# Designed miniproteins, single chains, continued (2): the designs that were tried, part 36

Each design is a single chain, and the fold is of that chain. pLDDT is the mean over its residues in the fold that is shown.

## One batch from the design tools (miniprotein)

Design m5303
Fold by ESMFold2-Fast:
Structure m5303 (fold): chain A 67 residues (1-67)
Amino acid sequence: AVFAINFVPDAKITSPQEASVNSDLREKINIMKALGVKKAVIISTGSPEDVVAIADALKAAGIEVVG
């Protein structure tokens, strides 16, 4: 099963460090990890840099990014 994460980037998430301290993103990742989610698709309307930061955070949590 693949879990879709929809995160609308704002001007505050421009790096992996900012993504890692974003409470909403961390909460979603923790929920996915607790549910045993192993694969996720990122749906984002922001910059490629924001998508990479979110993907790195998911990968660090043991979740494979697909798509």
Scores: mean pLDDT 62

Design m5304
Fold by ESMFold2-Fast:
Structure m5304 (fold): chain A 58 residues (1-58)
Amino acid sequence: LIKEGDEFEKKGEELAKQGKYLEAIKKYQEAADLYEKSGDYKKAEEARKKILELIEEA
């Protein structure tokens, strides 16, 4: 679960760098959900913070 979360987070970062903010938000949302399921609340919170930043860009 943590490893899958890291993969979604990385993909979200790549999409954000390309200006694909809506797609990036979806990937960070998936990462946050996976981190929360694995009990990594700190990484889940960091992913949610990134989602808020990207929403302001979109």
Scores: mean pLDDT 79

Design m5305
Fold by ESMFold2-Fast:
Structure m5305 (fold): chain A 78 residues (1-78)
Amino acid sequence: MLSVEEAEEHLARFEEDFEGLLKLYEEGKVSKEDAIKGLERGIEELEQLKEVAPEEVHPRIDALIERMKEEIERIKKE
């Protein structure tokens, strides 16, 4: 099991990677297909993080997973 600090550091990295991927997609540097694939992988990796993270961090992980799912649906509609 990770400490709260370790889980928060991993979560911060996922948040940065998420924002970076969205920026690349908005700038036309990645395809719609690649952006969706990257977000789906991010969700899988966040679910793995949740298995080893303290319960205190779970709501923040769940919130990021939900944001990623919303962005996948948004991109699919474009």
Scores: mean pLDDT 87

Design m5306
Fold by ESMFold2-Fast:
Formats: structure tokens, sequence, C-alpha cells
Structure m5306 (fold): chain A 69 residues (1-69)
């Protein structure tokens, strides 16, 4: 089951950096998200809408909704 475990909040600036990176490379976006969240095992989902108020990130294999503050 892919139940969302919770919501993680980041600054608007960091959120925009992750979203823009994910349009070009999910690996680069995952690296930025890992640095921003302070977690080693972060993967950005490669499936999200073009106009997005959130993205899905997996932290240690658990899905979270990532939103801007």
Amino acid sequence: SGDIQGTKRVSKEDFDRIVEASKKSVDEASKIASEVLGEEDVEVSNTFPVDTDFIIVNIKGKPYRLVAE
C-alpha cells in the first residue's frame, strides 16, 4: 500500500529548487531534497503534475507529501 505517512515542509525557495530540478533529473532533485530535509535516503517521485503545490518524496522507502511553507 502507498499510504502517505505525513507532510514535510520546506521553504518556498528550496521547494522551487527541488521542483525545477525534478523536471530535468529526478536524481538531482532527490539530492537537493536529501540536503534540504537532512535525510540520507530521499527519493523524489518522477510522477507529479506540471502545476504542483506538492510533490511526493520517499524517505527510507516511506512516501511523504512535500510542500512549501
Scores: mean pLDDT 77

Design m5307
Fold by ESMFold2-Fast:
Structure m5307 (fold): chain A 60 residues (1-60)
Amino acid sequence: MMSNEEAAKGVLKLAKEKGIDLRTLSLDEARELVKQVTGEEYVSDERALEVLKLALELSK
């Protein structure tokens, strides 16, 4: 299973490529980005939030 940190780096890269502002994402949109990056069929709300928070920290 991909770590939250690795998933966060992937989410940052994908968001940058698509011109998505991470600060504007809903939980559902964040979950879909995590699914696209990790290839996981199911992503919990907790994991999606943790990855999004970490991605926002890394974007500084």
Scores: mean pLDDT 81

Design m5308
Fold by ESMFold2-Fast:
Structure m5308 (fold): chain A 55 residues (1-55)
Amino acid sequence: MIKNSPEAQKALELAKKAFEKGDYEKAIQYAEMTLRLDPDNEEAKKILEEAKKKL
């Protein structure tokens, strides 16, 4: 883990849970928040792209 931002980690977890629940709009919002706090977060970029494909 390269970043220790607790808020970025929480946002990423929320993005992943929202994606699994089918809440793609929320997944995009949380992934975008994660990237604002941790722009190098590959998982957040992946969730953002996948969620956008679902919409």
Scores: mean pLDDT 80

Design m5309
Fold by ESMFold2-Fast:
Structure m5309 (fold): chain A 66 residues (1-66)
Amino acid sequence: SEEEKELLEELKKKFEELGEMVKKKYPDAEVTIEEEGDKRLTLTVKSKELNLTLSVDIPEALEIRK
């Protein structure tokens, strides 16, 4: 639905912002943002000082039924 698409796009933007913040503090960081369709968004950070994986599930409960 449109609301799920809007949520996904907002979450992507937030993950991009977070990745930029991490790279600013850890310049050697490799930041990867991966989406599994419209159901999951994963941020992976790999550096000498920080290794982090953050996953967000987009719940089907947000689907507006006709």
Scores: mean pLDDT 72

Design m5310
Fold by ESMFold2-Fast:
Order: structure tokens, then sequence, then C-alpha cells
Structure m5310 (fold): chain A 65 residues (1-65)
């Protein structure tokens, strides 16, 4: 399960924000909301605000219950 999280973080390190967002969406589909939050946090730290906003929106959609 954590393999997708690590790949998403590697994509952010490489500057591939589109890939990081796609991998984070896949984490959300597997109900790994902690992983999605970690990727969004890392994107914000790297000033990748568009990616961070998209990730946060996806996480919020699945954290409401």
Amino acid sequence: GEELLEKALEALEAGDYEKAVELAKELAKKEDYEGVAKVAGAASEKEAYDAANELAEGAFKYLES
C-alpha cells in the first residue's frame, strides 16, 4: 500500500507534479487518505500549489463522513 505513496513522493522530487497527482488519486481510491495528505503537504512545501490544491480537494471529498 505504501509503494504508491513512495512513488508519488519520488515524482514530486523529480518535479513531475502531474504524475504525483495521479498517484495520489490512486491512493485515495484505495482509501489511503493519510498518504494523500502526505503528498499534498510535500507539494505545498515545494511550492507546487496547483498540485497541492488538487490533492487537498480530493482528500477532503473522502474525509467527509
Scores: mean pLDDT 72

Design m5311
Fold by ESMFold2-Fast:
Structure m5311 (fold): chain A 87 residues (1-87)
Amino acid sequence: EAADAELAERLEAIPEVQEADRLALEGAEAAAAGDYERAAELLREAARRAEEAARRAEEEGDEEAAEALRRAAEVLRAHAERFAAAA
């Protein structure tokens, strides 16, 4: 979908989004290795970076990007809480 592709391009242009994606991948790798404590820490950091990206998008007037990034931060935080409970 054209709107989703354009939004994804705008999100990837934000440095905090790139950092959040890297941290989320590292968190997933830690979880796959059974290191749930590290997975939780990495996913919490990813959520913080997504929240920073949302603030930047909002300051630039990109409300759609800000809403998408806040949603991503909520999902990352929920996953972090589940891994912390499993550790």
Scores: mean pLDDT 82

Design m5312
Fold by ESMFold2-Fast:
Structure m5312 (fold): chain A 66 residues (1-66)
Amino acid sequence: MVEVESQDLVLGGEPLRLITAKAPTIEEAKEAAREKARELGLDDIVGETHTVSGDTAFYSLLARKP
């Protein structure tokens, strides 16, 4: 199952959007997170990271808001 969420953040005074995807594989989570960023018009990606916990992969993407 693939889940994706987005939230607003302010880091160091900079307005950012955090997108986190959860999926059975890192590749699926990465695709879901990037698809969500594309849908939101976020093209200024400032950071990406992933982690795996048990049978679940998490992918996080941080972007500047337009």
Scores: mean pLDDT 80

Design m5313
Fold by ESMFold2-Fast:
Structure m5313 (fold): chain A 97 residues (1-97)
Amino acid sequence: DPAAEEAARRAAALAADAAANEEVSKLLREAQKKVLYPETMTVDEMIDQLRERAEIARLLGDEETAERLERNLRLVEEAKRKGLTPEEVFKLLAERK
C-alpha cells in the first residue's frame, strides 16, 4: 500500500528528527511531566496546562496520551461551564487515574 508506506516514511523521518534534536525532545518530555492540578491552581490554569500537554503529546507522536489529555480538557471545560470549584474539578480528574 503506497499510502501506508509513505506514512511509515514520514513517521521514520519524525523519529529521526526527534533523535537528532535530543535536547528539544528532553525539553518537551520535561514539559509533559509538569505537575498538573496543584491545590492552588485555578480552573483556567488547569485548562491551559491540559492544552499545553496535549499539544506536546501530539508533537511527540503520543496519540494515546494526547487523546486522554483532550478528553480531560473537555471535562474541565464542561465543569467550568457548570461553575464547579477548582477543588471539585481536581477531584473529578483524580478519579480518572
Scores: mean pLDDT 68

Design m5314
Fold by ESMFold2-Fast:
Structure m5314 (fold): chain A 73 residues (1-73)
Amino acid sequence: MLDEEALEKRLAELEQSRAIVLPDPRMSPVEAVASAVYLVRHGLATREQVKAYLDRVAPELLPAFDEALKRFV
C-alpha cells in the first residue's frame, strides 16, 4: 500500500504547478502513481490508456494505481 498522505501531497503539488509529468519507471512509486492519477483526473489520458502503459512498464504499480483512482478520481 502506498503512503496515502504522500500521494495526496504529491497530487496537490501537481495541481498547484499545473505541470504535466508523465509516469516514468525511474520515479518513486508515489511520484509515478500521482502523475498517472493526475493525467486521468484532468482528461489528458483515459484510465485504459494509463493502465495499458503501466502494464507494459511498471505492472507492479497497477494495484496502487487502481486504489488511487477510487480515492482521487
Scores: mean pLDDT 78

Design m5315
Fold by ESMFold2-Fast:
Structure m5315 (fold): chain A 92 residues (1-92)
Amino acid sequence: GAALLDQINALIAELKKQGYDVSYKIEGNVVTITIKAPDIRSAIAIALRAIGLSLDGLDIKVSVSGNTVTITITGKNEEEALKNALKFLQSL
């Protein structure tokens, strides 16, 4: 829904002000977030946060290449995937 997307876009705008380049793609019940961090330490910190949420039961896959982190979030449907994406972004 529009409210979830508005919250996600607001958090992305705040991350962009902090030197992160963030984009996302929605494909059904899967949200892919690509974050280019200002440095590799920041990228590792993001990856560790996503791994922590995965251990807490969120369906999250993480890939790191240099200072770019790709996070694939799956839900039961699009709304749950967006809610899980919002939880991840709020954790940063």
Scores: mean pLDDT 86

Design m5316
Fold by ESMFold2-Fast:
Structure m5316 (fold): chain A 82 residues (1-82)
Amino acid sequence: SLKEQIEKRARYELDRARAAGVPYAFSAESTRRFVKEAEELFEKNKDLTPEEQSRLLREFVAKHREEAEKEIQKEIDKMIKS
């Protein structure tokens, strides 16, 4: 159940990124890495409360979004030379 929710959320975020014009940043390899690291985060913190685990997952997702945004910005800078 929880694992299915994580996978569903990850797919949703990737679909949204693609719709926003970032297909290159979310390759199959990036997707596998994201899912693997999310699973490792839960395994490492399985002794924490569900609320604390959810908070850590939200922070993890936010960090991955920031990394993707930085890479996208670098590509934009190359194209427009702003």
Scores: mean pLDDT 61

Design m5317
Fold by ESMFold2-Fast:
Structure m5317 (fold): chain A 119 residues (1-119)
Amino acid sequence: SLIEKEVDELIKELKKVRELFEPYATPEQKALMDKTEKAAEEFKKRVKEFLNSDELTDEQIEAIRKALEELETNFSKLYDYIKKNFPDNKELHKEVDKAKEEFERAALLTLFYINLAKS
């Protein structure tokens, strides 16, 4: 599935961001990274449930929407923090920008498939 592939690529990019970020991160910032990765894994689980469902329920649609919103909230905080506090770290910026692109693609595909299922 194209949507599952984009979510897997997002998770891979978040792991690269972690590796570059973690040596410079405070315990609170590491917790934000952990929360972002957990939100991405939860979003992946909801995507898999969606793809394996014979019928899409309102509860399943709400669950995937909430997982996407949680991921967006945590990732946005992480992204803004990295861009503001590490302006000269080109490698970290490159990987967090890739994570943002993968997130945006996964979000657009998710919303597209939800809209098709409701039609």
Scores: mean pLDDT 84

Design m5318
Fold by ESMFold2-Fast:
Structure m5318 (fold): chain A 67 residues (1-67)
Amino acid sequence: DLVEEAKKLKEEGDKLFDEKKYDEAIEKYKEALKLYKQAGDEKGALETEQNLNAVESMKEQEKRKAE
């Protein structure tokens, strides 16, 4: 079940995001997004895309704080 696999990957991404492992979280969200799109789960894809955008934004924010 592609949707169940995508959900698991999204949850792994959420955990990595909470741990501030942004690059690893981005990879998990990208994998989840691909599976949601392949399954035709538009809601899962949109939610995962929002999480991906959020983690990429946080990564850029942390980079700017270091500069």
Scores: mean pLDDT 83

Design m5319
Fold by ESMFold2-Fast:
Structure m5319 (fold): chain A 66 residues (1-66)
Amino acid sequence: MLSNVELGELLTLIRLETGKDALRMVAERAGVSVGTVRRWLETGEGSKETGEAIAEAVLELYEEVK
């Protein structure tokens, strides 16, 4: 799994490429709140399932926008 730092970098690229709220897009795909995504990206704290869902959502979005 990518680190929370690496996923944060990909999320920044998604935001720059699309001009959209990448945090909200990730939250919608992962089925979690925007606050949950932000907290996990900042701290790396949370359940394994939450981290994996966020990582998958970020990677899927990045693949679509590049």
Scores: mean pLDDT 77

Design m5320
Fold by ESMFold2-Fast:
Structure m5320 (fold): chain A 74 residues (1-74)
Amino acid sequence: GELGFELLRELAEKALKEVERLVKEGRFEEAERVREETLKVIRELLDRTGPPQSYEFLREFEEEAERVIEEVKE
């Protein structure tokens, strides 16, 4: 559905920016928590509306968020 896809995109983009901000502030535990919470919400929404394109989007978000966290960690 249109709403589901838009919500996924907005949620992922907002969460990725928040993860980046928290990581830059040295708040790594909070950044990982935001990533985990966002992934759970996205997965739940995908299970309800689930176009195949959204699963690729979820994976891309997960990989990018993890990379941001790891790159800033010493």
Scores: mean pLDDT 69

Design m5321
Fold by ESMFold2-Fast:
Structure m5321 (fold): chain A 57 residues (1-57)
Amino acid sequence: SAAEQARIDRIIESARKVIEEDNLTLLRVAAHELERYLAEHPDPRLQELLEEIKAKL
């Protein structure tokens, strides 16, 4: 749905900002939040983003 795509886009934008800041505490929080979201709403773009965050931890 359009609403779901907009939500995913906002999640991606927020996570990319955390990646850009390269703050370990914020990266851990973002990884945990993405894992919880993905457990109920599998999405390959968000899964790829989670792996990118984990690579920095």
Scores: mean pLDDT 82

Design m5322
Fold by ESMFold2-Fast:
Structure m5322 (fold): chain A 111 residues (1-111)
Amino acid sequence: MEVIEEARKRSLEIVDRAAAEAQKIAGPETADRVGRFLRAVSDAAIEALENGDPELALRIIDAGKVAVREWAERLKAAGVPQEQVDALYEVTLRALDEIRKIVEEAAEKMK
């Protein structure tokens, strides 16, 4: 329980940082979207870990990375400047990588 609570708190910190960076890149509406997306992925991964399925937790994060790539392609197709799309993609992908590491570390401590 303590390991899971710490993982959840650390993941929330990563989500908040990514949302703040997204706000500087594309404003509050995009920041809200990035924050909600990362929070949903993080919450689902932590729930899988709480249910004893660390492999599912990692698959949820990996699926989130695919969704971010598809989102970036859609933004480019919609005419968002490439520099802004690339910056948003990098911020969001980095957050998912950091959350993945937190989940991996938590899973190892629960063995």
Scores: mean pLDDT 88

Design m5323
Fold by ESMFold2-Fast:
Structure m5323 (fold): chain A 65 residues (1-65)
Amino acid sequence: SMEEKLEKALQAAQQKAILEAEAQGLTVLSVEAEAVDDKKVKVVVTTTEGTIEKEYDVNELLKEM
């Protein structure tokens, strides 16, 4: 279903955002992902250096899984 796809995309977005922050040498304190719509997911990563916001396409996230 669309809801199951969106849930998988949210999980993938959180993991991708954490890995990207860690690759930059940042310490991740928290991560929050939310659906903007059926096509886009927004992730907010709080680090020791500040907050990073990222948007990912649902279909692109699912292709990378």
Scores: mean pLDDT 82

Design m5324
Fold by ESMFold2-Fast:
Structure m5324 (fold): chain A 56 residues (1-56)
Amino acid sequence: SSARGIQAGLDLGRETGDPRGAAAAFGQAAKDAREQGDEEGAARAEALMREALAAA
């Protein structure tokens, strides 16, 4: 279910058009996934955060 948090981060980042905002949202999604014990979800969120930072 961590995909829900990742999707919310994607939507937020796209709406703001700010790579910093997108990176922050993905960072939070990764933390939420880790707290839930979802390693795969956390890895995906971290990859998205890295892509957002590369765009900044």
Scores: mean pLDDT 73

Design m5325
Fold by ESMFold2-Fast:
Structure m5325 (fold): chain A 63 residues (1-63)
Amino acid sequence: SLAEFRAAAEAAVAAATSAAEAEGRLAALRDAYLAAHPDLSDEERQGVLAAAQDAVEAVRAAA
């Protein structure tokens, strides 16, 4: 679910030791989730992309 993706993204950011590592982990999670869920609605797919982008922007703003 999108909630599972958000939880995984938050965990990946929390476990990262740098902003670059967090961004890499977020990109990998995004790509893996979309590949594992090809039947997502356009709305859910956009939700995943937006959540990943928001997390990257938050990491960059905090760095």
Scores: mean pLDDT 80

Design m5326
Fold by ESMFold2-Fast:
Structure m5326 (fold): chain A 86 residues (1-86)
Amino acid sequence: DAVAKAREINAAAEEKAAELFAKGDYNKAYAVGLRARAEIYEAMGLDEAAELARKAAEALEAGDWEKAKELEEEALKVAKKELEEK
């Protein structure tokens, strides 16, 4: 049921991002996608990738876009490795 869970997480993320954009909280609005990705990784059992995606979201919420990008790229690499080991 990975597809249904991903749809649920993405729908919640879209609603939250819209609310944050309306409030002018742009860094948090942009970070919603990274937090949704972390929830999807966690639901797939990719715990290391999920933690890196959460750290990327935290960096983006703090306005550190460069660190967020680096952590997002690392999360993707770790997710691929965790899937190969599963």
Scores: mean pLDDT 81

Design m5327
Fold by ESMFold2-Fast:
Structure m5327 (fold): chain A 90 residues (1-90)
Amino acid sequence: SAREAAERGARAAAEGGRAAGRAKTAAEAAGGALRAIGGGISAALAGGGGEYGRELGREGGLEGARLGREAGGRIGELGGEGAARAALAT
């Protein structure tokens, strides 16, 4: 899933090197995760008319918020509160 791929990417970045670029790599991985979530939510909303579409959008929004919190935590640790808040916005 997009979430699992994003988590693996962020974990790989965090576990990777202590060499230069670690913070940049983690931020890039988190940014990729946020774009994937946004795309999924947009697709769910665009594909739905009526109740079915609303339910898909709601579930996508909840998953997006969850991954946004996780990605925001990683960004916040490396890049500050402003970036973490941005990651939590759907």
Scores: mean pLDDT 52

Design m5328
Fold by ESMFold2-Fast:
Structure m5328 (fold): chain A 98 residues (1-98)
Amino acid sequence: NAELDAVAAGIRSLVDEMAKLVEKEGNKELAEKIRQAGDRLVASIRAGDVEAARQATLELLKAIDEAMEKSKDPEVKRRLAVLGNAVALLTVAAEMLL
């Protein structure tokens, strides 16, 4: 499904951008946690597993919330909020395509 592939690619791109922002602030462990949750989300979407995708989304959003709380840069916080909201919207789109 080309639309589902596009959504999965979009999520991966957003996750990579968020992880890079967190890594640049020196929190490599949290950046890796964001990447791992994103990888699980993409894999669940590609497998057509709605429940696994929902669980992975909650894990990813929780990691993003933690990154926003720990960030001391207001611009990084703002960018993480925008990227996190975009991921949430793409996950809803993925569920509608599954």
Scores: mean pLDDT 86

Design m5329
Fold by ESMFold2-Fast:
Structure m5329 (fold): chain A 93 residues (1-93)
Amino acid sequence: MKLSEQEAKLKATNAQFLMLTALVEADLGGSAATVDALVAQAVANIQELLDSGYVELARSLAPALERALATLREIGGSEAVLAAAEAVLARLA
């Protein structure tokens, strides 16, 4: 599915915000389920960017996704979300 440039920018901004929120939630001792859900939603937004051909915009999110994935591994996130995040990071390399 093809996103417009405006939709792509919004998806990238939302992914960045979701990943930042996940890191803050984890730092405050929030639930692993909440962090997991936030990272899953960010991964979905990045996948939509890649599938729409916004590769450079998606790549700009890789450092934030790497930090979110490291945090998710530390707190014991779900196998499915960890695998999805790792697969997306591999596409960004």
Scores: mean pLDDT 85

Design m5331
Fold by ESMFold2-Fast:
Structure m5331 (fold): chain A 98 residues (1-98)
Amino acid sequence: SNMEKAREYIKKGEKALEAGDYETAAEYFSKAAELGEGELKVEALVLLAEALYRLGEYEKAKEAADEAGKIGGLEAVLRTVAAILRGIGDELDREWGL
């Protein structure tokens, strides 16, 4: 099903994100968001916003966050902010040993 494919793409994207391959992660999360519905689409858009932010594609990251907010409301927006902040914290830990 499209929902099973979306879950598979999220899993592949998460592995790419963990490896620091933000471009590949964004591609997989974008595919997951296209195929997913409801909560699964929100999850994919949250992860897409994180990957895009880490790529420096801030406008696209905001678009993904806005789309998540349209589906999941304020909670989804807060999840995208938390994901982006986690990514920033991860980068700071890597660069500064925090």
Scores: mean pLDDT 84

Design m5332
Fold by ESMFold2-Fast:
Structure m5332 (fold): chain A 94 residues (1-94)
Amino acid sequence: SLEEEKERAVEAAREAAKAAIAASKTAEQAAAAGIAAIGAGAAALIAKTAEGAERAAEAAEEAAKKAAAAKTGEEAVKAAAEGANRAGEAAEAS
């Protein structure tokens, strides 16, 4: 359902933030990662179709994997931010 896909996207965004914050070496990097993940979750919530919400969830999940695999805090923050942008585009396209 649309609600289930939105919940999946929010949960994936939360995991992306958690991974990026854990990889961060500075408070600024951790804050940026948190903001990016909140943005991804919010973007998913505006999706008007189950397909759009599903694409947003997939983008957030991919961002979480990339953030967790990042070797530096900067790479983790960048992965989270790129995922947030992609999730927003997917949700708006629905």
Scores: mean pLDDT 67

Design m5333
Fold by ESMFold2-Fast:
Structure m5333 (fold): chain A 88 residues (1-88)
Amino acid sequence: APSMDQQISDMQDHVDRSSSQDNPYNPTQDDINYMRNRVVQRSQQMPPQVRQFVQSVVDQSQTQDNPQQFRTLTGLSVSMGRVMNTIS
């Protein structure tokens, strides 16, 4: 199984790629708040290292515009699912 450091590195790579992708969908602030709350809640079931990483990405995403923030949070959600499938 990949190490926790490798899994966090893979999550960062996926988040970075997702935040740079072109998406014509223009999310509302409510859509962004929903996704943010969802990733934070899911992180509570994960190892402390992953939870800390999720919180840092959420905090950094606050400086992004709505489309980029939504892409960042969606990418984070997908990468979290991959980690959960590995550790469950």
Scores: mean pLDDT 78

Design m5334
Fold by ESMFold2-Fast:
Structure m5334 (fold): chain A 55 residues (1-55)
Amino acid sequence: MVEEEAEKKAEESLEIAKKVSEFQRARGEMKNPAPTEEELEKWKESIKNVLIKNR
């Protein structure tokens, strides 16, 4: 299914985003504490929607 491939890509993108977030936090640019699971789920949905739309 198209969504299955998009979900896998979204998860990879989220992993990269988590790495970037760690770097930003180390630099003191991060405004908030580590994202909650709820926020991560919303990010994943946002990424999936972008991938599905671009497909």
Scores: mean pLDDT 67

Design m5335
Fold by ESMFold2-Fast:
Formats: structure tokens, sequence, C-alpha cells
Structure m5335 (fold): chain A 82 residues (1-82)
């Protein structure tokens, strides 16, 4: 297969994206730029977590925590700026 997410990060990354999407749905007046920034933070956090896990810089638990933190930051962006 292609460059897929590590299984340890996949569930955490999906949860991070779901949390940001739920916050976007709760704030339909949020500017498109704010929505885009929040999604990029969540996705970027997941991609970084996967990369660091693959390099052996993080273990699976640390990588999952980093992916979740990206989701929390994305949610905060919607709440602060939306």
Amino acid sequence: GGSGLHPAVAAAGAAAEAAVKAEIAANPEAAGSVVAAAMLIAVGGTVEADLLLRKGELDAEEAAALARAGGEEGVAVIRERG
C-alpha cells in the first residue's frame, strides 16, 4: 500500500478531525479561513505524529497523544476565532 497512517495514529487522527468537524458544525458562522486553519492544524498534527512515530522519535502512545492535541488545538481555533 501507499504511505498510509500508522494504525496507532489512525484512530486518534480520525477522532481529531471528527472533533474539529463537530466544532465547525456548532459554529456555522465561522469564517472559511478559520475553518481551513483548524482543519490544517488537526490534519498536520496527525501527519507529524505519524512521521515522528515512523522515525522512532515517539512511541505509539505519544504519537496518538500528539494527534489528539492537534485536534484540541483545531477546536480551540474555531472557539477563539469563529
Scores: mean pLDDT 82

Design m5336
Fold by ESMFold2-Fast:
Structure m5336 (fold): chain A 92 residues (1-92)
Amino acid sequence: ELEEIVAEVEERIKGLGEEDPRLALLVTGFLQLALALHLGDEEAAARIEARLRELGVSEEELRALRERLRAAPSLREQFEIALAAARELAAR
């Protein structure tokens, strides 16, 4: 059920925020971008991408993330992509 997947993702983000607030913020931003892309809301996607650039995500990284998130059909897959990207960025 969608509600169960949402609850799982929400709990994992909460855990990330307790250890690394920046990591949780990046994951949340990438998931918001995924939602905007799947809804076809290009204006929302552009605003979210602008905020992610302020957080240190490069244009090249955003382009690669945009394609991967758009291609991911499930919230769980979107979360795993977001988490991997956020961890890579946080390690810099």
Scores: mean pLDDT 82

Design m5337
Fold by ESMFold2-Fast:
Structure m5337 (fold): chain A 60 residues (1-60)
Amino acid sequence: DEYLAKGQAALRAGKPEEAVKWFEKALKENPNDPRALGGLAVAYEEAGDIEKAKEYLSKL
């Protein structure tokens, strides 16, 4: 999906806050998509929100 690709690109660019926005859009299309859930976990960890990162990891 385009949103997943944009989220991954944002992570590679060191923009975790932008990655969160793209992965949230991916989750709106597919609420249980493990790639979007995993991407949000990584993005929140890189943004410094460790509790949110753990929450999304627990949904996998």
Scores: mean pLDDT 84

Design m5338
Fold by ESMFold2-Fast:
Structure m5338 (fold): chain A 111 residues (1-111)
Amino acid sequence: DEIEKLKEKIEKDPKDGGAWLALGQLLYKEEKYEEAVEYYEKAIEYAPEDQRAQAYNNKGKALYKLEKYEEAIEYYQKALEIDPNYKEARENLAEAYRKLGEYEKAEEALK
């Protein structure tokens, strides 16, 4: 199916950052969060600059599902360094801060 097709693409072109990103997203949807993190790491390595922010945000989302909130914050911040107007990354950053009881930092993230 779609996962096997993307794996075949990656076998032929291991530097296809878009294929790694898409594969990570499918694993995230299947709730395979540790595997999604591994594939998002490859997406970050090989993705063009304009897609790297999305890869960082998606890695943060997977880490958040694994309850690794401090690590999730790090990757949301990396996404915002590339795209300061990335609304989803900003909202995700605020939510991760709330999980840590950092309510003032959560409010600041939304400004």
Scores: mean pLDDT 89

